# Ledger of designs, part 91: designed miniproteins, single chains, continued (4)

Each design is a single chain, and the fold is of that chain. pLDDT is the mean over its residues in the fold that is shown.

## One batch from the design tools (miniprotein)

Design m15152
Fold by ESMFold2-Fast:
Structure m15152 (fold): chain A 78 residues (1-78)
Amino acid sequence: MKEELRRKVIELGLLAGLSEEDAERAAEAVVHALETLSPEKVLEAAERQEEDLEKSDLPEEVRRKAEEVLRLMKEAAE
């Protein structure tokens, strides 16, 4: 699960225009947050991001990949 989440965060970062190095750092930060935050805080953060994403003008490909990342974060917290 964490490996799949890391991979999808890297893919999202690359789609958003980050370098491979920055995308990998972002993925490591997300995985670390999941390991250190309580499940309740992870769920609250994911739900807030889903609301922000719904209101955003992001390209459809970026939005779909972000939705996949948020789904995996919620599954990790359950």
Scores: mean pLDDT 77

Design m15153
Fold by ESMFold2-Fast:
Structure m15153 (fold): chain A 84 residues (1-84)
Amino acid sequence: SLDDILNQIISLFIQQGTNPNTTRDDVIGTMQQIRDLLSQYDPDIATQVQRHIDQMQSMSTDQALQTLLHMTSRASVRVQEQQR
C-alpha cells in the first residue's frame, strides 16, 4: 500500500540521517531505494528523485545528507495531507 511505501521511505531516511559514518555513496544508495519504492506509486516523483541522485554525484556527504533530509520532510508532510 501507499502507507507501507511511505513508512519504508521514512525508515530509510531516519536510518541514514542518524548514522555518523554515512558516506555520500550510502546516501545515493538510500535515494536509489526511495526512487524504486516511489516508482510503484508515482513515476513522475521517481523521475524527480533520479535528478537529485544525479546531482548528488557532485555533492559533498553533508550536502547529500541535507538533500535527503529535506526530501524526507517534504514526503512526510505530503503523506499527512493526503490522509486527511
Scores: mean pLDDT 70

Design m15154
Fold by ESMFold2-Fast:
Structure m15154 (fold): chain A 103 residues (1-103)
Amino acid sequence: MMAEEERRREWSRETARLEAQNVLKPEQLHLMIDADFARVAEAMLLAAQGKLEEARKLIKETVEKEIERLREEAKRNSGGKGNAYLVALTAVETVKRKLEEEE
């Protein structure tokens, strides 16, 4: 990777994170686990275009997909590893509930 492209991606990530805070409350963002950063960046772009409803929908869909993934992982794993996935699932479900409270 070229150093200039890496630096540009880092600045884009920083900007996308700041803009994501305008779409989600800080508490909701803090509870996100393994967020698809590309989806967050896409939601940020929609928000910048004034499409806040579409941005919120995209974030909600991303959270719902993560819940499904974590649920499947929890089913496939047992013991301590299974418990770790259940804890992660609970955290992401909390984010979903917070998003629904703001509707």
Scores: mean pLDDT 61

Design m15155
Fold by ESMFold2-Fast:
Structure m15155 (fold): chain A 85 residues (1-85)
Amino acid sequence: MLLKLSKEAADKLLEMYDLKSVPEEKKQEVAELLVELEILESIAAPDEKLEPLYEKLKELLKEEEFERVKALLMERRDAVLRALS
């Protein structure tokens, strides 16, 4: 389930991902998706669980921002898998 974040927590999370162009009305939804994706990628969850969340994120972000975020999350997944090997 998506986590509920305060506006302040959402703003801070978006700053950490360098998402400066996200409109105010979308910030909470984007931040909640990022938290859920971080959790799922940190446990190397299967694509079936990740695809719907990435699809929602792609609709909310500019293409360049989406690709950057996806790359960062996939780097995190690879680091987890490498640490478990």
Scores: mean pLDDT 76

Design m15156
Fold by ESMFold2-Fast:
Structure m15156 (fold): chain A 79 residues (1-79)
Amino acid sequence: SAELIKKAEEILKEIEKLMKEMVEAYKNGDEKKFFEIMGKMQELMREFVELMKKLSKKQQEEFMKKLEKMDQEFQEKLA
């Protein structure tokens, strides 16, 4: 479904924005904001995984690889 693909792309963009906000909170030593944003990101991640179950295997693999790359880049920014 084109609508499911669009929703998956929207969730990934939201996760990316939250990751950037977490990096800024981390750099500023704002521990409370960092963990608040982490909670929101984990919720979006759960929604994303559930949405993936409704897509084809090929679409799942493509979106999961994009997410893995985003997560790796995010973790590198925190180091």
Scores: mean pLDDT 85

Design m15157
Fold by ESMFold2-Fast:
Structure m15157 (fold): chain A 95 residues (1-95)
Amino acid sequence: AHVLEGVFPSVEAALRAAEAVLAKGRELGVEVWVQVLMGDDGRARVLVYLADASEADLAAIRAVLAEHAESVRESSLDPEAVRGGARVHEAALAA
């Protein structure tokens, strides 16, 4: 399992990227979970959990995430925390 993190200049950009990632996951037949977070720097982050993704699928999802992102990296976050919907991620989406 992999976790990708994208940094975006706004929540609106992050939400568009999240929808595009989910659509790409469906196209590829890959199970994908997405969390959108507000950063303390006023930027939004998109965390993408990928289950059973090949290197090609990971690269395709990363490319979609990177389309409007300021930066994209593999996250050091626990994939199970992202998959399980950590409460802080849910609270950030409600803000």
Scores: mean pLDDT 72

Design m15158
Fold by ESMFold2-Fast:
Structure m15158 (fold): chain A 66 residues (1-66)
Amino acid sequence: SPLDEFIEEALKRVEEIRQKTKDPEEAERLANRVIGELVDEAAKKYGLTPEEARRLERRIWERYRA
């Protein structure tokens, strides 16, 4: 689905941050900002409700931390 493709693209961008940033605290801070921006973008593009946007954010974080 388009959302699944969006999640995979988001994870790829977050993984690039992890690879470029050696400080775990800074990597987490940057990932938080990027994931937030991506979720806001997806909510606008796909017309997500606030609840759906929260679920998407949770899914991205779960995949990132797995």
Scores: mean pLDDT 78

Design m15159
Fold by ESMFold2-Fast:
Structure m15159 (fold): chain A 79 residues (1-79)
Amino acid sequence: GPVSIDDFPEELVEEIRKIAEENGFKLSDEDIAQILKLAEALKVDKETLLKAVREAAEKAKNSEEIPKLVLRILLQETS
């Protein structure tokens, strides 16, 4: 089944939404859940995650690129 945003803190979900909206994008609950699941799998902290989301939102051409860019950025930060 799809990853649920209900498994993650509401405050963190809202911070990610706000960052995307500030850059002109609306992220789906599924996209946010994917981003949060990636952060959990890579064991990154909240600060590192939010920094990656900001960079991804600034570089993205459309909302569907944001989860892919977050993954790329987080993999660079953990290597």
Scores: mean pLDDT 80

Design m15160
Fold by ESMFold2-Fast:
Structure m15160 (fold): chain A 64 residues (1-64)
Amino acid sequence: HMEEVEKRREEIRKNLDKIQPEIDALRAQAATADPQTRFELEVELGIKEIAAAFGIEYKEPKKL
């Protein structure tokens, strides 16, 4: 209890849980995409996962 490392691990888990639906959606799109689009989607996934692991939410403008 009260270990900084344990707290950070819990925060990372919760952050990943919060974005899990977005990750799942991107993975599904990547699985059916052409090689170029799949690569771009996998890079996006990697960025989102890394940001969540550091407790930082990746913010991208909503496309209209």
Scores: mean pLDDT 69

Design m15161
Fold by ESMFold2-Fast:
Structure m15161 (fold): chain A 60 residues (1-60)
Amino acid sequence: SLDLLVEVAVHELTEALLRSSPEEWEGIVERVLAKMRKVLSDEEVAAIERALRALLEQLR
């Protein structure tokens, strides 16, 4: 489901973000979204981007 896909993406990226510096976070998110746009629908990418943007705010 979309919710499961979002949860998996957030879980994996949370670990990657915590191992990187805050200055790298925006670049990491943009690279991941660029890859996802090649295989997922616009609606799925928008849902994941919204969750990842919320995650970045939580980590600040």
Scores: mean pLDDT 80

Design m15162
Fold by ESMFold2-Fast:
Structure m15162 (fold): chain A 69 residues (1-69)
Amino acid sequence: APEVKTYTKESWRKVDGKWIKAKNTLTVPSERAPGTEVIEYEDGTKKTIVAEVDASGGLRRVLEEKVEK
């Protein structure tokens, strides 16, 4: 099976003067395929980014971006 590395990070977004929590999940295949980052906000907003990743797991070039509510 392809080896996959997953990184999770919590962040906060300020909406209407109030901080709300966001959960970021970055999935990086070991085969230098594009990585996927999913950002889920407590307000129900979900953002999915597919991008090329570097060796440290940073996103480089965005290939696809989708926002859902």
Scores: mean pLDDT 70

Design m15163
Fold by ESMFold2-Fast:
Structure m15163 (fold): chain A 115 residues (1-115)
Amino acid sequence: MEETIKITATVDLETGEIRIEVKSENVPDDLVERIKAAVEEVLRRHLPALKAAFEGSTGELNRALAQLARDIAAEVERVVREHLPGKKVEVSVTAGIFEENGRKVLRITITVKVS
């Protein structure tokens, strides 16, 4: 059976506050918590560089976002493979900067397909 896990992470670039939502109906709670922890750890590690890149050029920001997306994809795939050995795992990550109510936020969408 194919399962899809959808993760949305939002980071306030001024406060560093991280909010993570995971949507899946048939995934164990322990895997959900490990995915959330993995995404939060990668985000916290990248946050200083992302803040600096946001004040820089579009090219610097795009490179920082691409590196973040790559590191999140690798770490999420590792966690899912450790919990679900023998399954095919595909991870896609999209990251962007948005303005919400006058605040600068980083939004990350992660899709994990397991078969």
Scores: mean pLDDT 82

Design m15164
Fold by ESMFold2-Fast:
Structure m15164 (fold): chain A 84 residues (1-84)
Amino acid sequence: NFVDLPGFWKPRGKLVPVWRVVIVDEQGRVLATVFVPGTEEEAREKARKYAEKLGGRVSSVEPDIPMSEEEVKESQKRLEELLK
């Protein structure tokens, strides 16, 4: 796309699929809800890592509202810093 729009009216850019991952304990209580951008397979892989770290299990991986590339970058950065 060769058209540059003013930043004020610029669309959110390319939308990336986002997956809502719910991690639960043995009783089914929600330990965390995590939003993972990318493919379903990538979301499942990251969900397993988060569940392992929290001592829980993955309850669901469901499609959520797509994010712009910028929102994805911020979301991933926050999650990676939190899980260091």
Scores: mean pLDDT 71

Design m15165
Fold by ESMFold2-Fast:
Structure m15165 (fold): chain A 57 residues (1-57)
Amino acid sequence: PEIVIERDTEEKMKVTVGAREGYLPASEVSKLGQQALETGSVEPMRTDHEKGRELAA
Protein backbone atom coordinates (compact mmCIF):
# COMPACT_ATOMS: atom_id res chain seq x y z
CA PRO A 1 0.00 0.00 0.00
CA GLU A 2 1.01 3.65 -0.43
CA ILE A 3 2.89 5.14 2.49
CA VAL A 4 2.73 8.90 3.07
CA ILE A 5 4.81 10.62 5.73
CA GLU A 6 4.00 14.23 6.66
CA ARG A 7 5.24 16.55 9.39
CA ASP A 8 2.29 17.17 11.72
CA THR A 9 4.12 18.99 14.53
CA GLU A 10 7.70 19.75 15.50
CA GLU A 11 7.91 16.51 17.50
CA LYS A 12 5.58 14.26 15.48
CA MET A 13 5.23 12.96 11.95
CA LYS A 14 1.98 11.69 10.50
CA VAL A 15 2.27 8.29 8.80
CA THR A 16 -0.48 7.07 6.49
CA VAL A 17 -0.55 3.52 5.13
CA GLY A 18 -3.48 2.90 2.82
CA ALA A 19 -6.59 3.80 4.83
CA ARG A 20 -4.76 3.78 8.20
CA GLU A 21 -2.94 6.64 9.88
CA GLY A 22 -0.89 7.26 12.98
CA TYR A 23 1.71 9.52 14.52
CA LEU A 24 5.38 8.87 15.23
CA PRO A 25 8.18 10.97 16.73
CA ALA A 26 10.21 12.63 13.97
CA SER A 27 13.34 10.75 15.09
CA GLU A 28 11.56 7.38 14.83
CA VAL A 29 10.26 8.14 11.32
CA SER A 30 13.76 9.08 10.14
CA LYS A 31 15.16 5.82 11.54
CA LEU A 32 12.46 3.67 9.92
CA GLY A 33 12.78 5.49 6.61
CA GLN A 34 16.52 4.81 6.58
CA GLN A 35 15.97 1.14 7.47
CA ALA A 36 13.35 0.70 4.73
CA LEU A 37 15.68 2.28 2.16
CA GLU A 38 18.47 -0.13 3.16
CA THR A 39 16.29 -3.28 3.19
CA GLY A 40 13.69 -2.31 0.58
CA SER A 41 11.00 -3.39 3.03
CA VAL A 42 8.03 -1.54 4.51
CA GLU A 43 7.15 -3.98 7.32
CA PRO A 44 9.02 -1.91 9.97
CA MET A 45 7.06 1.18 8.95
CA ARG A 46 3.76 -0.73 9.10
CA THR A 47 4.54 -2.10 12.55
CA ASP A 48 5.60 1.32 13.80
CA HIS A 49 2.48 2.86 12.24
CA GLU A 50 0.38 0.73 14.62
CA LYS A 51 2.68 1.69 17.50
CA GLY A 52 2.26 5.34 16.54
CA ARG A 53 -1.51 5.03 16.81
CA GLU A 54 -1.18 3.52 20.29
CA LEU A 55 1.16 6.33 21.37
CA ALA A 56 -1.27 8.96 20.06
CA ALA A 57 -4.18 7.39 21.94
Scores: mean pLDDT 56

Design m15166
Fold by ESMFold2-Fast:
Structure m15166 (fold): chain A 92 residues (1-92)
Amino acid sequence: DKAKELLEKMEKALDEAYSAIRAGDFETAVKKLEEFIKLAKEYGKESGIDVTPLIKAAEKALEAARAGNVEEAEIWLTFAYMQLALVKKELE
């Protein structure tokens, strides 16, 4: 299932972005958030599920990571995780 494979890749990218933010590795965090956003757009197209709130949260986390703002990045990553959980529930 293409949608499930994309979802697994999205979870991995988001987890790697979170770990990078906590480590202060903003270069890796930016790269992983950009990867997550690309995967989320593909997932939305493939599944037909509305990923707009998820993408917006990830874009805000990306903006914070580019600014080196750990607190803002963690807040928006938390929203991204919450939105991803809702997307997973709709896939069920």
Scores: mean pLDDT 87

Design m15167
Fold by ESMFold2-Fast:
Structure m15167 (fold): chain A 61 residues (1-61)
Amino acid sequence: ARKIYVESLSLNEEGNLVAKGRDENGEPVEVEVEITSYDREKGVATGTDKKTGEPVELIFL
């Protein structure tokens, strides 16, 4: 799964969630995501990149 360190969350024009931040290499990334689970204690959500179908892990600061 691709890891994204989340700097901001927003909704696009369709009301889909967009996560903006950095990947595990420190590169800027913006991903439209479908969230499948959220672990509040760890500050981590898991989901899918809607463009690629790739599993993503969102890490909240």
Scores: mean pLDDT 79

Design m15168
Fold by ESMFold2-Fast:
Structure m15168 (fold): chain A 89 residues (1-89)
Amino acid sequence: SAMLEERLRELIEELKKSKNPMVRLFARLLERALEALQRGDILEAEIWLGMARIVLGVAKLTKSLSEEEIELIREAIRLLDELIRERKA
């Protein structure tokens, strides 16, 4: 869905504007996944998605993110997961 991709791009741009370096790291991971997906490299996109999930788990354990930052990152990960599933269908 073009709308789903557009929403993910908007969230990535919001994450890029964060003053928190950890949030900006998520923006880069998600952007790499989206770039891979645009090239048709679904496997590479899944790898970057997996990396983002692991980093989110670590960030929660280390309390490196606020509740609002976690919610925003979770939504971006969810949208990326939906886009990957849509490409596989």
Scores: mean pLDDT 89

Design m15169
Fold by ESMFold2-Fast:
Structure m15169 (fold): chain A 65 residues (1-65)
Amino acid sequence: MEMTVEAAAMEAALRAAIELGIPVTPEMIEEALKIAKEKAPNGFVTPEQLEEVIKELKEKLEKKL
């Protein structure tokens, strides 16, 4: 099932926040959107690409913590 980059960014930010035990922020959604657009320039994110966005977002958030 394909998602838009906007939907994938929101889902990735929410999942990363839950797994790290932190609140979702607009900045997290913006970072997730940037990653999603880089991985899916056609505007549609696959389930595999969504997992990559979540992983990369979590790595960036953990490094900043």
Scores: mean pLDDT 79

Design m15170
Fold by ESMFold2-Fast:
Structure m15170 (fold): chain A 89 residues (1-89)
Amino acid sequence: DPLARYRAALDRTLALMREQGWPQERLDRFRAAAERALAGIIAGRRDAETGRAIRELNDLLLSLPDTPAALEAISALYRAGLEVDKAYA
């Protein structure tokens, strides 16, 4: 299930961000942006709202350190996101 894989990858990325010392408010913001982006993709929306959510998600991901663990988590999340896009495009 692409959605289950995406949520699992999202949870793993959030766990890594928490280990990196991200405050709960920023973790909540990251999850909210990801869920907004996901909702737009599932609904087939190619609108500015969905685009803003994706941009916010990507901006937050860019603040992760360049470590093997972070790169693996980011890569897994992007791959899962592509599978969701493919399933709902």
Scores: mean pLDDT 79

Design m15171
Fold by ESMFold2-Fast:
Structure m15171 (fold): chain A 95 residues (1-95)
Amino acid sequence: SGVEEVLREAQILLGLMLISVGVGKLINDPEFAVEQVLKLLDQLRAIVESKLSDPQLKAQVLSLIDRATAAARAGDLDAAIAHVEELIALLESNI
């Protein structure tokens, strides 16, 4: 289903976000981590918009991406990651 495909992609992108945060800490470049997380959130948004057909679930998932994006832009990567984890839990509950 589209939900299963989006869930798999969201899990991969969360992994890449966590790696980006870790690399940013290791090289003492928090701006690098923010830029990478924002790019990955943009990729997740595109996947959600193309693959989720249920309007209600799609709206809820996009809202969580918008909240994650706002947190990342504010430099709060912990909050950004938490919103992506909430999104994954929401998708898992709809399989």
Scores: mean pLDDT 91

Design m15172
Fold by ESMFold2-Fast:
Structure m15172 (fold): chain A 66 residues (1-66)
Amino acid sequence: SLDEIVDRLVEDLLNGKPVTYQDLVEEAKKVGISVGELADRIAERLRELGHEDLVPNVRAIAGLHL
């Protein structure tokens, strides 16, 4: 599910594992959403967990404006 993908990518980011643009493309395709939508869902989850400091990193990975 989308929530499982978001939670896993958030865990990877929190553990300092490299997350690439291609990883976001691949995961977004699995659930039929855009990379931007996936990045926004990851950013929202990071904010909920108190890790808003990582939101610019996710946006940069996705090629979005910071």
Scores: mean pLDDT 83

Design m15173
Fold by ESMFold2-Fast:
Structure m15173 (fold): chain A 71 residues (1-71)
Amino acid sequence: SLEELQQQIERERKLAENRKKVMQELADDYGVPLEVIEEAVEIQRKGREEGNYDKAADEAFRLIREKLAAA
């Protein structure tokens, strides 16, 4: 129904807004540009798809630390 479609669009909008807010907060907390957090999240997501969560998490945090030291 149109109501179900509207509810789905609203849910997707809220999820996108929440992700943007969380990523911005992380960028502010780590003192890095938002793009660095977006890249770290992408690395972690790809690692989860490959079934190597621990390696992905370590790589993502390493990226943040390196960018923080260089930026």
Scores: mean pLDDT 73

Design m15174
Fold by ESMFold2-Fast:
Structure m15174 (fold): chain A 55 residues (1-55)
Amino acid sequence: MAVDLFFQGIDAFAAGNYDQAVSLFQKVLTQYRAQLPADLVAAAEQLLAEAKQRQ
């Protein structure tokens, strides 16, 4: 679940759907943070910041 949401966020980001990417990464970090490896948490934080800049 958590990993699936992370990859959905990556797919949205790659497609230029930055609003969707922000929503997905925020959900991952707020609801599923403890269920993610530290590397994916760091990646989600970086991609969330990047997606917000591109909205």
Scores: mean pLDDT 82

Design m15175
Fold by ESMFold2-Fast:
Structure m15175 (fold): chain A 84 residues (1-84)
Amino acid sequence: KVEEILELLRKAAENRDKTSLEGIVETAYRLLDIYGVSEEERDKIREELAKLFGVPKDVIDEMIEKYREEEKKLREAAEKNRQL
């Protein structure tokens, strides 16, 4: 749920474990996809990520696109592996 994801992001920022901002974005968006969260609710997550990590929203959007491309490749690889 969105509030649970927001709390997770706040905890990550508080603990100064920022070495994997890309990993945090990837994990958050994977959870949003699993929960079937609306685009409006996803926008709140994007804004919170940008605010917590002090980066422009465009940087977060770039990381989201990278995650989507990587997930697509993993799904294609998994489907190919099932044929083996």
Scores: mean pLDDT 71

Design m15176
Fold by ESMFold2-Fast:
Structure m15176 (fold): chain A 93 residues (1-93)
Amino acid sequence: SAAAAKRQQEEEAEKRRFHNELLKASIELHELAMKYRQSLSDTMVDNALKYLEDKGIKVDAKNLNELVFALLSEKLGVDIETVRERYKKYLEG
């Protein structure tokens, strides 16, 4: 139906906005890691982005950051609260 086609277009637009928000958050977290001279490769960031995209997970901005924080926590070998604190301090200046 026309309504179903419109829903599909809206879902694709939402997915694109979600992907752009994820990219921005990942870039900001990568910049934070680089500022503190943490070894965080572009490949790790790319793998996190592909993982979320492949899973087709729709999350709000809070859940999006939480997933990125969890993946970076695993890759950096630090607890998730440390990742959140560093990101928050980065935003505060």
Scores: mean pLDDT 59

Design m15177
Fold by ESMFold2-Fast:
Formats: C-alpha cells, sequence, structure tokens
Structure m15177 (fold): chain A 113 residues (1-113)
C-alpha cells in the first residue's frame, strides 16, 4: 500500500538522520578516525541526494550504479573501523543501518526499471 516513491523519500530522510547522528559523534571519537567518519557522512548525504533526485526525475541505471559504489565504499569504511576496534559500537551500528537502507533503496530502484 505504500508507494515506491514515498518509501524512497523515507529512506532519503533516514540516511540524512544517520549522517547527522554520525557527524554529532565525530568529536567523541579518536581524531585518527575523523577523516573516515567525515567521508562516511559525505557518502550518506550523497546517497540521500541521489534518492531525492530519483523521486523528482525517475529511476535510472546511473542512480543504481552510484548507490552501489557508495554502498561498497561504506562497506570498506565499516570493515576498517571494525578491524581497528577503537570506535564506539553506536558508530558501527549506524554504518550497518546506513548500508541496509542503501541496499533497500537499490532494490526499490531495480523494481522501478
Amino acid sequence: SESALEKLRELAKRLEEIAKRLEELIPSVDPEFHPLLQQAVKLLREAAKILREVVEKGASQEAILELEIIRGLLGIILGVLKQLGKVPQEVLELLREAIEVIDEAIEILKELL
């Protein structure tokens, strides 16, 4: 009963909320990890922007590819941070949630083509 476009708006909003929460956590994390977390925040905001553009202009193979690239980069960041074991659990949980949101968005975009 929920439209695909309404779901994409919800997912874009969730990505912005995750990005904001990650950004708020950065000052409490070891400065060594600030560049990786700042990169994650930028990637989440870019993903949210792509979803908003899809809602306005329609789904495309380019949008799917861009989201898959962002998803891959977030997976690398999560893997590095998890291996180092020096960031708060909330940071790792937010990154996992962001990846799940992007994976859901990619599936919706594939159904719209």
Scores: mean pLDDT 90

Design m15178
Fold by ESMFold2-Fast:
Structure m15178 (fold): chain A 57 residues (1-57)
Amino acid sequence: SEELAKQRYIQQLYEELANPALLQSVLKELEEQNDGQLDSLPLEVYKQLVEEALAEK
């Protein structure tokens, strides 16, 4: 399922990042900017938004 794929992607990011609080902050900001619909986005769009937000930090 896409939900499982998103969960696995985020778990990999937690393992790669030295700062898990940063990832949590980014996910919260994206959730707010997408009217709480972040999890409803296609996996490809979800990954793109997370990667772009992390690159800005």
Scores: mean pLDDT 77

Design m15179
Fold by ESMFold2-Fast:
Structure m15179 (fold): chain A 73 residues (1-73)
Amino acid sequence: SPAERGAQAMANALESSTGGKGAKEVKATGIANGDEQATIHARAKSNKTGVEGEGTVTISGEEAAGQARGYGL
């Protein structure tokens, strides 16, 4: 679905934008719950401190689909 593609594109963009900017082992996963909701989970290690951080963001499926088009991945 557009929401699924959007969630994956956002995850890929997050990995690309975060990697090389003081973070290593960057991993992001995007999933969609139908066309109504998308969730992006990300993990990274700080290059400076070695501390692992993670976060999850939930957005509308429509917003996720729009973001994919904006990123042009």
Scores: mean pLDDT 68

Design m15180
Fold by ESMFold2-Fast:
Structure m15180 (fold): chain A 83 residues (1-83)
Amino acid sequence: MDLAQQAYDDAYKRALELVPEEVAEKIMELGYNAYGSGRKTAQAVDEAKRLALEAGLSTEDAILAAGQGVGAGISKAMVDITS
């Protein structure tokens, strides 16, 4: 568990270096607020892709960043709700 948390933290820090912290936090917040709803998750991913594209990422990188950031936000919400 600690090793998985450390790997996650390292990936998060790496993402913050590739994308401005404000944008990364906004993408994660979209995922956090979408937890528990497939429709809101799909909307969060679409909006996250738009934010990443506006930040200057390629389409492929924007898709990856959106998926990772929204997923991270959902995971955080799950921990907060179940813990």
Scores: mean pLDDT 72

Design m15181
Fold by ESMFold2-Fast:
Structure m15181 (fold): chain A 70 residues (1-70)
Amino acid sequence: GSSKPLSEIIAEAVRVLRDSKDRTERLVAKRELIRLNDPAAIAPLEEILRTSKDPFVRELAREVIEAIRA
């Protein structure tokens, strides 16, 4: 389909934040997740905190979770 549901947009932004080799793409994904302000992002971001060995990726995930919970 030509339109993406909100859940798919969140999933794609989470994947970019987790997996992108480009720091700018990761920062854009962080900003998009904060702008969406959807608590559905919290669970996959908490999974990143559990599974990611990259301290920068973990910091981005933490910042998004804190922003949504504020």
Scores: mean pLDDT 83

Design m15182
Fold by ESMFold2-Fast:
Structure m15182 (fold): chain A 73 residues (1-73)
Amino acid sequence: NAVEEAKKLIEELKKNQDDPEKVIEYFKRLADLVAENPEALPVVLEEISKLPVTENIRKGLQAFFEELEKKGL
């Protein structure tokens, strides 16, 4: 279930939000999941909206949207 996988990735991201490399990694994995399962995008965006606006999260979001655009989304 893509929605369950997305929520799990976001929980791991939350645990590692102070690690810039891991934040980028989890956001790219979320982008891959959404590209394969576009129906998960609303849930991912809702969960992302609950994350603190930090430099690591901002850079992770940039990587997330760049990966989505690269995949034609």
Scores: mean pLDDT 83

Design m15183
Fold by ESMFold2-Fast:
Structure m15183 (fold): chain A 61 residues (1-61)
Amino acid sequence: SREAVKEEALAILEAADFSNDAEVRAAIARAVQLAYDAGLSPAEVSELLNEVLKEVSEKRA
């Protein structure tokens, strides 16, 4: 489900070291691949990624 994909994407990004640009890029790439593997469209992937990045940013602030 989309909610399960969002939960996994959040976990991947929350575990990433945001001071390491390469690690952040790898985490984003993994989250995007996870969403595509789950059958989400490019528009759905973009929306989910924006939601997850916003939540991670708010939790780290």
Scores: mean pLDDT 80

Design m15184
Fold by ESMFold2-Fast:
Structure m15184 (fold): chain A 80 residues (1-80)
Amino acid sequence: SNVEKAKQELEKIREEYLSRFRELKAATTDPEELRQGVAELRAEFIKKLIEIKKKYNIPDVLFDEYLAEFNREVRRLLAE
């Protein structure tokens, strides 16, 4: 179903980008470079997420919830 396909693509992109955020944090010692890298990686993630939203006609409320949850996970990851 389209719902299952959307869920699979969202989970795949979430895991991919959380891994990339972990790698960025591990590789970056300068706080300003880390902030810039995080901002750029977040922008890239949002761009891809918008394409998935369009492809599956995901409602704004669910899109906003998913993005908020992802941002919470990224904040926790960066605090580690």
Scores: mean pLDDT 85

Design m15185
Fold by ESMFold2-Fast:
Structure m15185 (fold): chain A 74 residues (1-74)
Amino acid sequence: MDEEERRIVERALEELKDKVSPEALALLEKIYEASLAGEAAEVPAEKMPEVEKAVELFREIAAEEAKELEEKIA
């Protein structure tokens, strides 16, 4: 459950390293960690467009990874 989600997230973040700036990646990781703790991460308004792009790419990669896992257990 949470471990499977963490694996998908880690793999998606690794793929994302080549696609986005290190700052955007670090902010996305902070958002994810804060979400797991039930807290809100502070994202500067100036960085929001970069974070939005990183989130969109992350969601696409994570969705593909999740599909691969579903195929393994289906």
Scores: mean pLDDT 71

Design m15186
Fold by ESMFold2-Fast:
Structure m15186 (fold): chain A 84 residues (1-84)
Amino acid sequence: MHPEVLELELEAGVYLIAAAVYRTIARRSKDPAEREEFLALSREYLRQAARYLQQALQAAQQANAPQDVIDLLQNQLRATEAEI
């Protein structure tokens, strides 16, 4: 795997973890206002993750990465965008 692609994937991963954490906090919150705030934060982190995944996909395509790597990035991007 190209180092540049890996770095972009790691950045996306950090934002995906942050999004999941805030979404979990939102689901456990009893306060509607707190829930809305944490869901909004989760969506913002998902958007940032999607941006990094798009950059990783472009870098992988330019580097002629193996098709399984490209497919994995496309699937991760699609799943991330579906949660926004």
Scores: mean pLDDT 86

Design m15187
Fold by ESMFold2-Fast:
Structure m15187 (fold): chain A 84 residues (1-84)
Amino acid sequence: MSKIVEQSLTPDNLQQTIDQAKQLRDNVPNMSKSQAVSVAVGLRILSIGLDIDADYADDKMKAELLKTSDELRKQSDAIDKIVD
């Protein structure tokens, strides 16, 4: 069953999520290695959740969810490369 929170998301709300992920990546030099790894894993889990939600969304929302998912995965991968 669809949750109302996903159906109510706007492109602006998804952009805020992307902006927060970028801020977390920019703050990686101030994090411990364990904290940075936890952030990267968290962003990847959120990305997977958005991909799943996109499968059940209408065409307009699906595009925005997939875009947000791709950006979160990109930030997660960037953090992994900084830590390794």
Scores: mean pLDDT 76

